# Designed miniproteins, single chains, part 7

Each design is a single chain, and the fold is of that chain. pLDDT is the mean over its residues in the fold that is shown.

## One batch from the design tools (miniprotein)

Design m209
Fold by ESMFold2-Fast:
Structure m209 (fold): chain A 59 residues (1-59)
Amino acid sequence: MMPPLPADEAQMRELLREAAEKGESALGETIDHLLRAGVDPALLVRLAQEILPNKPRKP
């Protein structure tokens, strides 16, 4: 099955946010998937940083 490309950065951010809520492994897998699809690593880092403030602080 061909993975659908996100239509916009907002959609990519939403995918990363949902993956982060599932866990660090899911977030890493989503990032890896987008990297393989040709998404710019710098863009992914920026989007991940926008999501990180929503994560609960760990001890």
Scores: mean pLDDT 69

Design m210
Fold by ESMFold2-Fast:
Structure m210 (fold): chain A 78 residues (1-78)
Amino acid sequence: ALEEAIRLVEEAGKIAAAENPEAAKQIAPYVRKAIESLEKGDVEEAIRYIEKAREIAEKAGLKKAAELLRQAIELVKK
């Protein structure tokens, strides 16, 4: 589950960069921090960073990236 959550967060960042590089720059720090937190097992911290990235993605109209981030949150809550 952890490795899949990391993959979803990484893929969301890549999709955001392809669709909207400006929004992706705003999302990138949260994607990076989320992956770092997941690798350390800090699930609560990871969820906070993923949620922040998702909120930015939704406001930018990046629905696919936001959906992947939402899926990552569901995986780490288990």
Scores: mean pLDDT 84

Design m211
Fold by ESMFold2-Fast:
Structure m211 (fold): chain A 65 residues (1-65)
Amino acid sequence: DLDEELERIRRLMREEMERYRDALVAAGVPEDAAQAYVDALERSALANLDRTLAESDRVTVRLFL
């Protein structure tokens, strides 16, 4: 199920962003700066996922409609 797969990907991405933020803080980056950086990365990744989904939907329409 594509929806279940996408939920899994979104969950993994969120977990990775939280881990990356923690790694930045541990490396000496201020917490607010680390959070702002990972928020920007997550925003970009979600935009790319939405674009990929739009492309996939177009292919599905061509095959089934």
Scores: mean pLDDT 73

Design m212
Fold by ESMFold2-Fast:
Structure m212 (fold): chain A 54 residues (1-54)
Amino acid sequence: KEEVEKEGDRIVEMVKENPAIGANLAVGLYLDKGRDYPDETFEVVKRVTDLLQK
């Protein structure tokens, strides 16, 4: 759980520098960890999507 949250924070920072790479990493996290940590991985995807739509 803590590892998914830390990776999520890293991905959000990467989206600010390169949106395409950050978005791909967020999707990758969801595909890899979404089954075991659905709420945490969905929160990361939502944070990335919100940043891209602002």
Scores: mean pLDDT 74

Design m213
Fold by ESMFold2-Fast:
Structure m213 (fold): chain A 71 residues (1-71)
Amino acid sequence: GLPSQAAIDELGRNPTAREYFVEAMRAVSKGDLEEAERYMQKAVDAMSDPEAAASVRATVEEHIRHQQETS
């Protein structure tokens, strides 16, 4: 899935959270699920909007689940 509009908006204005989110998604694509969870947590911790942060967490966790189901 895709992040919510609130998450997209915060990632757009928050380069630290955006960089961590990009690294989390890159880690998922490499199959490094432990690294993906670490970067997901760093992204969420860098965010100020709890709803946007929850959407980012849900997005990364969904991609981790799909990676596990296809391996």
Scores: mean pLDDT 84

Design m214
Fold by ESMFold2-Fast:
Structure m214 (fold): chain A 68 residues (1-68)
Amino acid sequence: SEVVERARELARRGASVQELLDFGEEITEPAIQALAESIRLGRETPETRAYREALRIVQEALERRREE
């Protein structure tokens, strides 16, 4: 997934807190839309899984950056 690979690249290169927050904001609306579609279909879509994983990676990277 492109969104997951983007999240991993940001975490890997040690992106700034602002870059991580900007990326999180960028993907938030698509993530909500994907979740709404999964609810409508009664099943998890690949898109919902991808956005959830990307947000998890961003959250973990932000937590690490807060310590440093």
Scores: mean pLDDT 83

Design m215
Fold by ESMFold2-Fast:
Structure m215 (fold): chain A 86 residues (1-86)
Amino acid sequence: SEEVLKKISEANVFYQKALKEGKTPEEILREALSRVGNPIAQEILEKALELIKKNPDPEFQRTIAANALTQAAKAEAEGKKPTELV
C-alpha cells in the first residue's frame, strides 16, 4: 500500500541520516524504539537490539538495524497487533 511504502521510505531516510551523523546501529535502534507506538514494531526493534548486542560485527549490526527499521515501519503502517501476527 502507499502508506506502507511511505513509512518504509521515511525509515530509510531516518536510518541514512543517522548514519551520516555518526550514530551507531544500537543508537539508531534505541532512538527508533523511543518513537514507535505499535507493539509489534516495538518488539521487532527490541529483538534487533538484543541481536546486535551479541554480535560486534559492524556489517551484521548495520544489516540487522536496517532490516528491523524496515519491518517496524511496515508494522506501524499496517497497524499490526500481536494477535494478527502469526
Scores: mean pLDDT 80

Design m216
Fold by ESMFold2-Fast:
Structure m216 (fold): chain A 64 residues (1-64)
Amino acid sequence: MAEENAKKVAELVKEKLPDVEVEVEGDTVTLTLPNGSRVKVKVGEKDDPEKMAESMVKFARAAL
């Protein structure tokens, strides 16, 4: 269940940031930015995947 949310977050992030590498391991989504920076987020069962993806996209853009 948390894994399903994590996969959905990864899919949404990849759609918005095609140049970012996205990995899913269980309930954890890892982004690798073009500059080599990594962002690791744990997605919970009760988290909204769209809101989580939006937050990750904002963080990734701010970290560039």
Scores: mean pLDDT 77

Design m217
Fold by ESMFold2-Fast:
Structure m217 (fold): chain A 79 residues (1-79)
Amino acid sequence: VSEEVEKEIDDGVYVLHSAVLLVSAERIARSGGPVEDLQEAVERLQKILEEAKKKGLSPETIKIIEDNLKRVQELLEKA
């Protein structure tokens, strides 16, 4: 497996993971679930963002993760 293929896989995996966390957070907020679960989603997204930056993933991938994190943070602030 080439480094370029590994980077493409990493980009896709990180984007997908961040999107899954956002969808989960939106469902938690919609159901009136615990604020602690929203806080955990924020912490997981922050960790994913830091890992993506460390791996040198594409700026587009980092931007998507940042946007997803911001959306979950907004859900937490409204809770």
Scores: mean pLDDT 79

Design m218
Fold by ESMFold2-Fast:
Formats: sequence, C-alpha cells, structure tokens
Structure m218 (fold): chain A 57 residues (1-57)
Amino acid sequence: SSAQRAAYEAQIEAARASLPALAQAFVDLGFPADLAERVAQMIVDLTIEVLERALSL
C-alpha cells in the first residue's frame, strides 16, 4: 500500500539521519572517532539495505 511505502521511506530517511548520533554513541563508548564513523556507517548501510529489500518485495 502507499501508506506502507511511505512508512518504509520514512524509516530509510531516519536511518540516514541517525549516522552522526550513532557515531557519537560509539565515541562515547571509547571508540576512536574514525572507527566509530566506520561502524556507524556499516550499521546505517545495512539498515537501509534491509529496508530497501523489504520495500522491493
């Protein structure tokens, strides 16, 4: 449905927007900044991939 599509698109945008906060959370846990950014990016990318695959079904 169009409502389900809109919900997926909103979650994809939320995932993209979460990157700086997620990277900061890992820095707060003691990760070096470069590693925190890489780990946060991997989590965001995987989240978006899962949502995009679900949307394409």
Scores: mean pLDDT 88

Design m219
Fold by ESMFold2-Fast:
Structure m219 (fold): chain A 74 residues (1-74)
Amino acid sequence: MSNQELLNRGIGLVLRGIGLIFEGELLKEKAKKGIETGSLSEEEAEELIKKGEEKIKRGKELMEEGKELLKSVK
């Protein structure tokens, strides 16, 4: 892989990671609002929180993979 390909892939992974973390935080906020307004059951809110946590975890993993690739660029 060229240095340019590593740079492009690394940046892409970091940006995708940030996007997933943002989506995960929005799901957690939606769950909180749903409980407060009575629009969601506790079970539905727990499902959204779980999905949000999974997205945040995956986003962090992608960011770390991207950072590792970026460190390999000289």
Scores: mean pLDDT 84

Design m220
Fold by ESMFold2-Fast:
Structure m220 (fold): chain A 83 residues (1-83)
Amino acid sequence: KEVARAEEVAARFERVMERLGYLTGVLNLSWDDPEVQALAAELVALARELGLDVTELPVGAKGLLDLRERARAAAKERIEAAL
């Protein structure tokens, strides 16, 4: 169902965000690190599944937080529209 799909995608997005926060905030990995870049690409793919028109990888903490806010708003809109 549409609600379950939107919730699944949103949950996957938050899990990837937590992993990125751990790698960049706790382990202090560079944004050029291959693992960080791969997770950033996954976030863009998940944001697109939520209906966002995004093509660039987020760079730095501000870009990551901006993408998170947009993805959360999109997920909320999709869940509410499907209720």
Scores: mean pLDDT 77

Design m221
Fold by ESMFold2-Fast:
Structure m221 (fold): chain A 82 residues (1-82)
Amino acid sequence: MEEELKKAEEELRKVFREVSNLIDQGKIDEAIEYLKKALEESKNPIVRAALETAIDLLEKGRWHLAIPTAALVAVGEILDAL
């Protein structure tokens, strides 16, 4: 359990770092594409929930909320797993 949570955190940190860079550059379509690829490759339900939240917010034009809200979803999923 601890190892799986740590792995999920590392995966999300890497994805969010890349996505934040793309958002800062105004490359929203590329950010969405990157998130969709990460979602296809992830088997972790915590990671998947966070990524789906980020995709939904970016597609709705709520760019400034995408990463903070996705991070909050990941924290909620982790707390539920404890």
Scores: mean pLDDT 80

Design m222
Fold by ESMFold2-Fast:
Structure m222 (fold): chain A 72 residues (1-72)
Amino acid sequence: HMADLEKLREAALKSREAIEEGRKVADEYFRQGKPDEALKALEEGAQKAVDAAVEITGSDIGPRIELAPAPA
């Protein structure tokens, strides 16, 4: 199970780098007054982080869309 710990560390490192890069790009866009592009950069960073975690851990968790609220 040490191999699983190393995979977890690699997944965390890759996810951290992806998120950090997205945040850096978003910060630059916010400074330029482009909040829509900043949000897009954050979303791309988050997606890359998820992809890296899935690839390294070998889990097929698949993304799901569960943000649409049900009609009241």
Scores: mean pLDDT 69

Design m223
Fold by ESMFold2-Fast:
Structure m223 (fold): chain A 88 residues (1-88)
Amino acid sequence: GKAISVEEAKKLFEENREKLIEEMRKLGLSEEAIEKALELGEALIEGAPVEEIFELLDELMELLGESYDPEEVREAIERVVETVKKAK
């Protein structure tokens, strides 16, 4: 399989960032929720501490609780992660 470094993962994430944003907008997410989802995705790619990842997830869930179905946004986050993986 193709080896991937943290720097390569970041590059693939940035190269696909615009497409990921468009997919989340199609699901009706707010710009604030999109930014938080991207921040969570970047933290996951960088291997941030579990506590930091949970904090970002909690903030995202709070934003979603006001306007959107949590399952739809979970699917959007999964699409972000899958897009990064498929860009290898």
Scores: mean pLDDT 68

Design m224
Fold by ESMFold2-Fast:
Structure m224 (fold): chain A 65 residues (1-65)
Amino acid sequence: SEEAKLKQEIIEKAQEKNRELGATYAEQAAKLRRESERLGGEYDSQAALYERMAQGYFDTAKLIE
């Protein structure tokens, strides 16, 4: 049905958005880790937070399946 198609599109877009957010936070975490190593651990806590956020988004994308 058309309703089932629209629902599937909404699910796929939600999966894509969560994967994109996960990738964005993972990339920012990696940048913070590199800078933190140079600065003696200044950004370690923020990098860890972004790593947890990235994992949360990836896990959410899997649960939407």
Scores: mean pLDDT 87

Design m225
Fold by ESMFold2-Fast:
Structure m225 (fold): chain A 85 residues (1-85)
Amino acid sequence: MTLDQIIDFFRDGYDRYGTYYLRSIKNVDGEVANNIVLGLGLNVTNPEESAQRIYALGNDTLLENLTTIPGVDETVAQSIIDAIS
């Protein structure tokens, strides 16, 4: 996964779905999306900043961090990683 791929995902998502673009991911509802934003410290109004935060974690650390978030199991976490890859 490259920074450019993550930036493209967040930009496309923000353009299509606004601040709720995480809800477009399979198995992610509104409550889980809010928990992910808070748990990872994402700025949903700045797609590039959100992408840089995710990139800095790396894939293995991202999976571990996602699974500590309430409502995120391994299936939800993998759906998020697959969406940004």
Scores: mean pLDDT 75

Design m226
Fold by ESMFold2-Fast:
Formats: sequence, C-alpha cells, structure tokens
Structure m226 (fold): chain A 107 residues (1-107)
Amino acid sequence: DDLSLQLAREEAEKAEREMDELTDTLLANLTATTQSTGGDGGNSALQNGLNSLKGFVDDARRRAKELREQGHDSVGDSLAGAVVNAAERGDKTLQDTTNALLAQLNS
C-alpha cells in the first residue's frame, strides 16, 4: 500500500543520513589522526572506521530481518539496501582519503 511505500522511503532516507553522518565523523577523526600520527595511526584509524561502518551495516541488516519477520518486507529491504549503498560510499571515501593523506605526508 502507499503507506508501506512511504515508510520504506522514510526508513531508507533516515538510515542513509545516519550512515553519511557516521562517515563524516569517521572521516574527520581519520584526517586528524593521520595528520598528527602519520601512516601507522592513519592506517589504524582507517581500520577502526571500516569496522564502525561494518557494525552499522550488521545492525541495519538485523533490523531489516526483524522488519521482514513482522511482515514489513519492503521496509526491511529498503533499509538494508540504503545502508549497504551508503556504507560502500563511506568505505571508498575513507580509503581514498587515507591514501591521499598518506601520499601528502610521506612523499
């Protein structure tokens, strides 16, 4: 129904915003750590950031499963898809930024 479609969009948009905000926070922490500690600290911050993104994806997948078990399959699928897509963008951004910062510091 139209309400289920609206709820699916709202949950997906909320989850995407929360993941993008997490990525921004991780990116700021990664940048500061890499600039202050160099490669070893930057690589550790990258791994911690990637683990945080994975944790958010795992939590979203668990919530999506619960929504499907409650009969809200469209909402669960939209939530899981939005979070996975946002996490892939965040993963790439964290890796690309780390590589660029390390190149600037160690070139």
Scores: mean pLDDT 82

Design m227
Fold by ESMFold2-Fast:
Structure m227 (fold): chain A 68 residues (1-68)
Amino acid sequence: MSRSEVIEEALALGSRLQQAIKDKDAEAIKEEIARLEEFLPRVADFPSLVAELRALIAQGEAAIAELE
C-alpha cells in the first residue's frame, strides 16, 4: 500500500469512529475501535497520525463508558 493510500484509509477509519461516537452507537464504536487498533501498525511510520488515532480510540472508549 502506498503512503497516500495508508493515510487515506486511516482518515476513513477515523471518520467512521467519529460518526459512531456522534450516533452514540456503542456496538459500532467497539467495531470501529477494533478496526483502528488492527490498522495502527500500518501507520507506525507516521507518529503524529498514530497519536491522533490513539486519541480518537480513547475518545471512543470514554463514549462507550458513558453509554453502558
Scores: mean pLDDT 82

Design m228
Fold by ESMFold2-Fast:
Parts: sequence; C-alpha cells; structure tokens
Structure m228 (fold): chain A 108 residues (1-108)
Amino acid sequence: SLKNRLLNLIDRNIKSEKDKTFLTSLVNKNISKINEEDFFKLYSLITSSAPRTKEQLEDIKNNLKDLKAKGHEATAVLALQLAGPKLLVTQDPDEVQKLLVFSAKLES
C-alpha cells in the first residue's frame, strides 16, 4: 500500500525519532489526500543525486506551485518534508530556505 511505502521511506531515511514521529503522524493524517504519482515525481526530483543549482530548486518550487493549484497541497508538503534531509546537499542555502518557507505556507 502507499501508506506502507511512505512509512518504510521514513524508517529508512529519517534518523531522528522526533522527526520520525512527526512524519509518521503526517502520513497517517493525510494518506487519503496523497496522490501517489505526484508524490514520487516530486520526491525523485528533490532526491536527485546531482548537485542542486538555482534552476533545479526553481523547478522544485514550480512543481510545488502546480500541486497547490491542483489542490494536492498535502502531497507537496509530505514529499518536501520526507525529502528534506536530501536538500542539505544543495549549494544554495538561501534558495533552500525560500523553498522550506514555501513548504510551511502550503501546510497552513
């Protein structure tokens, strides 16, 4: 099931028990609102192994805007939160900060 796949991603990739608890709660609360295709598309884009340029971060931001316009805000927020640790490999901390602020606004 999608829920089990997301919980397995949390267990494998998130090291902090506080963050695991938070993300597990977020999955359980929003699972019925998550679009599987859009989630993995965005998750894959964020977790790319290549160094992130300003252009790649802008592509992520545009995908988040598209998902919000479609009413798939929960999918966008969950994908960014689960992939968040991978953003630490980006070379532009200001663009990462803007993306995280944007994600927080989507949850509200």
Scores: mean pLDDT 69

Design m229
Fold by ESMFold2-Fast:
Structure m229 (fold): chain A 84 residues (1-84)
Amino acid sequence: LSDAEKQAQIAVLDELLADPSLSPLVRAYLEAVKRQLEAELAGDKKAAFEAGTEAGIYLLKLIVLGSEEEKAQLDEAQARLAAA
């Protein structure tokens, strides 16, 4: 991702995170993705790695253990991020 693409994804994440109906697990995943992108833009490799690791763990939990509603929220979020 270019810096412009990362900034576009952060803007989409801010819109998604404004939804009060997000499940806590979906919110935790999106917040971790945002922290990873912000750390990458700042050149903070350690913070980017730590946030990316957290995002990966939350993603795995959502895929394996998530409810149908949580999976639907995840699919919508991933589609919007891919379109950014």
Scores: mean pLDDT 88

Design m230
Fold by ESMFold2-Fast:
Structure m230 (fold): chain A 99 residues (1-99)
Amino acid sequence: MKVKMKIHARATAQADSSYAAGAVSEGVAKEEVMSEEEARAKVAEIEAFARRMGGTVTRTELADGTEVVEIRTAPTRLYRDGEVAAVEELHLTITLTEL
């Protein structure tokens, strides 16, 4: 079977207004058609990575059979001169639709 995998990535670095690197990087939505086996393997690898990094994984199946996997990494505090300069978070939304 073939599935359409769509990945939306949002990386947020919340920083003090004086920090030039304070940016929201919204990743390009990637849309790719692949075999169900390849799609499941990719999702499993991403989930394993997220869990190793202390993140959370939520799976939801929609009424139309579309599977949505949401991954949030644990917030990482970046320090400058003993103070929190930025907090970095990554949020991935993976959508699998059967073709």
Scores: mean pLDDT 70

Design m231
Fold by ESMFold2-Fast:
Structure m231 (fold): chain A 88 residues (1-88)
Amino acid sequence: MQDMQQRMQDTRNQMDTMVQNARNATSVQQAQDIRNNFIDYSNNQMQQMVDIVRQNGNSPEDRQMVVDMIQMISSYGSQIDDIVIQLQ
C-alpha cells in the first residue's frame, strides 16, 4: 500500500510538471512533443501498475488504485489537449 501511494504521488508530480511545461510551450510542435511524452509516460505507468496488482493477487485496494490512476491520466491528458488546441 505505501509503495503504491508513493507511486501515485510521484506520477501526479511528474504529470503536473508535464502540464506546466506544456503551458510554457512557445509553439504547437513543442506542445505536441510534450503530449506524446505524456502518452508514453502514462502507458508505461499503467503497465507497471497492472503488473503490481497482478503480483499482489488482485486485491480490491490495488484495483481501486488502478481506477484512480486512469482518472488521473484522463484529467491531466485533458489539460494538455486543451493547451495544444489553444496554441493552434
Scores: mean pLDDT 83

Design m232
Fold by ESMFold2-Fast:
Structure m232 (fold): chain A 89 residues (1-89)
Amino acid sequence: MREEELERAAREIERYAYEVATSLGVPEEEAKRIGEGAGRLAREAAERLGIPPERLREIAKLGFEGLRAKAEGREEEAERLREEAEKLA
């Protein structure tokens, strides 16, 4: 069950990272690498730090929403989202 939940969370994080990267104009090959990296980091964080899959999803969403906000010129919102992600880690 835990392994399946982690795999599901990692895949969701990977997909979300890819979608955010492509929405920001990152080339497809680079966006795929970003997604793969995000999924790998999520698995490593869960395994080494014991962060639950649901919290990893929240951290990832806040982090990628922060990147989108920064790209759209909403720097203050991007900084707040980053701080919220750090509190969950």
Scores: mean pLDDT 76

Design m233
Fold by ESMFold2-Fast:
Structure m233 (fold): chain A 66 residues (1-66)
Amino acid sequence: MSEEAKKKLEEIEESVPVSRIVGLSIRLTTDPEARKKAVEFAAKYAGAEEVSPVQGAAVYLKLVEE
């Protein structure tokens, strides 16, 4: 749900360098498939129905590059 999902997403954002989040967000603008995949990944991991591109990028980096 939104309340716990938001806390989890904020915690992940704090763990990932802002420069990486920004870089991936730019890539997600030019690659629709990567954008969709990042949003799906964030939704599954955090249980969130809606995620921002920045939150999706943070979760994707945290889980895939770990």
Scores: mean pLDDT 62

Design m234
Fold by ESMFold2-Fast:
Structure m234 (fold): chain A 92 residues (1-92)
Amino acid sequence: MALVTIRTPAEKVPAVVETVLTLTEGIQHIRVVNPDKEMAEKALEIARSRGVPAETEIGPEGIIEIYTPKEKAEQVVQAARLAGAEASVEEI
């Protein structure tokens, strides 16, 4: 399994989540960190509407942690970058 960590401005978190979930499949879980509760809840709703389990936490930055099969990690990274976000992969 792989963890993809995506970093983006807080206000762009919902759009990044939507782009990633539109362009990829097989995501197992998402964790959203955002200083803005409304932006965090919007991202959570987008994930749930796509059938992906999601949780949120209040934090100082827009961070999206995506849990995915290793073979799909690169697609998630590419989708995040297309949305204008920074992304890194860790094998777990």
Scores: mean pLDDT 82

Design m235
Fold by ESMFold2-Fast:
Structure m235 (fold): chain A 72 residues (1-72)
Amino acid sequence: SLEDMEKLRENMEKVAEKLGLSVDEVENILVRAVIELGKEDEVNEIRKLLLEGKIDEAVEKIKKLMEELEAL
């Protein structure tokens, strides 16, 4: 829904701020995690956390994906 899209965008901005990144950079990390790591299920869990407003949990999972991508 439009309401869910607005909430997802707002919470994505909060996650990006906590990571010191732009929203576009965070979205790129999620795309790369699917393509390069096969982590589609993990990315789907992150989206669920964002819809639930669980910002700190989403940040923690994204940091782990960033570490795995850096190790490639």
Scores: mean pLDDT 86

Design m236
Fold by ESMFold2-Fast:
Structure m236 (fold): chain A 65 residues (1-65)
Amino acid sequence: DELAKKAAEIQAEASRVTGKPVEVKIEDDVIYLYAKTDTVTQHSAFAITAAALSIKYGKVKFVEI
């Protein structure tokens, strides 16, 4: 329940900040953000967002698909 709630909050925030579809998966207390990026700027935005979210939620990693 706590993990599911955390994943939902992270997905909502990442989607809000980036304006892109985001998938979230939690595995072994690591939160993975999956998204497609078309530019280096978009990739950097997702990486920065993951880093910012990791301050509040624990380990958050961005994975490009």
Scores: mean pLDDT 78

Design m237
Fold by ESMFold2-Fast:
Structure m237 (fold): chain A 65 residues (1-65)
Amino acid sequence: SMEEKIEEIKKVGEELEAEGVAKVEIRDGNIVVRVLSKDPTKATAGLIRMIGAAIEMGTETILEP
């Protein structure tokens, strides 16, 4: 369900924030990502996870500075 997908995204977002990689928020049905890590490899891996989740939800990933 949509609710189950949202909960999974929130869980992944909490993990990424705990690891200092990114902050993740769902706003207007889109996945909003703010990159925290200065490590390009960690940042890229986190973004790929969020983009994958957005595709499964039929929505967009938005990057914020």
Scores: mean pLDDT 80

Design m238
Fold by ESMFold2-Fast:
Structure m238 (fold): chain A 93 residues (1-93)
Amino acid sequence: SDALERLTELLYEALAALSDTAAAAKAGDVEKAQEYAKRAEAAAKKAREIYEETPNASEGVKRAVEGTEEAAKEAQEIAKRAEEEAKKKEEEA
């Protein structure tokens, strides 16, 4: 279905953003980690909107939305941990 195709693209976008968030966090680039986490969040928001517009959502559609939202949540948690770790290093330096 067209909805499943668009949701699959958004899922891949969120997973790529999650990967980029993790790489930025590992590099100590808090600003980039936050930027990529926001991209994952934007993809999850679009996925939720498509889901709400889909009157007979298949299990595949539901799982794609859930996966996109899980990737966004994980990216946000990684970015938050990177910010907290950077703050601790500044306070202990």
Scores: mean pLDDT 87

Design m239
Fold by ESMFold2-Fast:
Structure m239 (fold): chain A 71 residues (1-71)
Amino acid sequence: ARARAEALLAEARELVRELERLGATDYAQKMREVLEELERLLEEDPEAALVLLQNLHHQIRTVLAELKAQQ
């Protein structure tokens, strides 16, 4: 659980950097705050963090794909 959650956290952070590069600055900042809370949760409950990171990763990827299609 922890290793998979750490991998998703790292990947989500890279997606947030892409959001920022594409000008979605407010959304990127909000996602960074959520990822920081999930990093804290990962230390306490890796299994719960994994589920929430999977959901967040999917949401960020969807938004990023839509933004890339509009460039």
Scores: mean pLDDT 82

Design m240
Fold by ESMFold2-Fast:
Structure m240 (fold): chain A 68 residues (1-68)
Amino acid sequence: MLSPFEQHLLDILESAERLLEDESTPQEVLRRMVEGLTALIKRAKELKAPQSLIDRLEEVRKGLEEKV
């Protein structure tokens, strides 16, 4: 079963993926999401979250960074 933290990571992933698909999102919102994902990825690694979730978070963050 997914932990509450792993569920939170999935919810944030879903939100970030929606921003990645939305070409109209303001750059300030994208930058804030990138900063938030960077902090979240660091915490996920510290808590030894599943590598598959960490990899997905890093991939989405890179995609958002390319839009900024």
Scores: mean pLDDT 81

Design m241
Fold by ESMFold2-Fast:
Structure m241 (fold): chain A 61 residues (1-61)
Amino acid sequence: SEKDKELLEEAKKRLDRGENEVDIIKKLREQGASEETIKEVLDYSIDRGVELLVEGVEKVT
């Protein structure tokens, strides 16, 4: 849905700012995000973590 697209975009921006993943997911669930949207946010967070590890930056949240 359009709301899921907006929630996904907002969540990605918040992850980019260094916001806590657990807090972001909790808010998404409270806002009624779909399982697909939550999965995409988790996948995005994992990909970001892998990039940081490859660069030798120890930032695991």
Scores: mean pLDDT 72

Design m242
Fold by ESMFold2-Fast:
Structure m242 (fold): chain A 65 residues (1-65)
Amino acid sequence: EINTAMLVMYASALKISGANIVDIRGEGNKVEIKMRFDTKEDLEAAEELKKKAKELGVEITIIEL
């Protein structure tokens, strides 16, 4: 089936942290996001991404640059 959860995850990542995302990659139900952490709000955004991934059943890895 079409992986709708992954599409929703990509859209959510761009809305929540688009300005800080340097790279985003997905395969199956796994997403790797490389992003900059410049402020406390960026850390809060990363936690929101983890929460969204859990809700969608997506495995997320966030890498700080």
Scores: mean pLDDT 76

Design m243
Fold by ESMFold2-Fast:
Structure m243 (fold): chain A 72 residues (1-72)
Amino acid sequence: SAEEALAQGVKWLKKGKEYYDKGDLENAAQSYEKAATAFERAAELDPDSPNGQRARRIAEGARKKAEELKKK
């Protein structure tokens, strides 16, 4: 389950960057939000691991990026 959450996080983070590079800010923001949610779940499922700690940090970054992209 933590492994699945990490895989989903990586998938959506990659998608977010791809949309961002194309200037598709709406889809980039949504992709970063999905990545943040997936990494948050990974951190909850495995909080004591290095992967869980890293996932928590990545989730924070992805959440901030999504919020930046939603601003006019």
Scores: mean pLDDT 82

Design m244
Fold by ESMFold2-Fast:
Structure m244 (fold): chain A 80 residues (1-80)
Amino acid sequence: MEDEKKLEELIKGAPEYGIDPEAVRAAAEVAIAGKKFNADPKDEKAFKELVEELKRLAEVLKMSEETLKEAIKEVEEYRK
């Protein structure tokens, strides 16, 4: 809840600091999906939603395929 207020402030102020507000939104979507996944790491739907949001964030940030694969692997390890 505290973190959500800080995130809203960051999205609103992002252009003033040269940060792409769409990158902040994509990161927020990953954070929301991550919270759902953390609540039930065995939920296949929550896992798939998190992976899809990570792919969208990677596309917005123009991340390498290697970086995206590493992030997905860490999420898979967290399920164990």
Scores: mean pLDDT 73

Design m245
Fold by ESMFold2-Fast:
Structure m245 (fold): chain A 105 residues (1-105)
Amino acid sequence: SELDELLAEHQEKVDEILAMAKAGDPRAVERYKEHLKELIEKVKKLDLSKLGKEEVLFRLNVQHLADIGELVVLKWQSKDPEVKKMLDEMIELENEAAKEIKKLL
């Protein structure tokens, strides 16, 4: 489905950005912010009449919980305070994006 393609593309981009964050690349936070903005714009374009609003909300919320879980685990595993700070900023950005998506649906 269109939603399956969107979530697969999202996962590929998140994996790339998290690899940057793990390496201590300060560009990771800005790349994550840009990616989440693009995700929100793509969510706005989803045909909710074909996908079902409740199904879209459920799957996006499951993805949000998975993304938060991965960021929290990475923060716990990191020994670098600068990496922990970047991950905290990414957690905040993820929570803000999830709230915006919920308002759109």
Scores: mean pLDDT 88

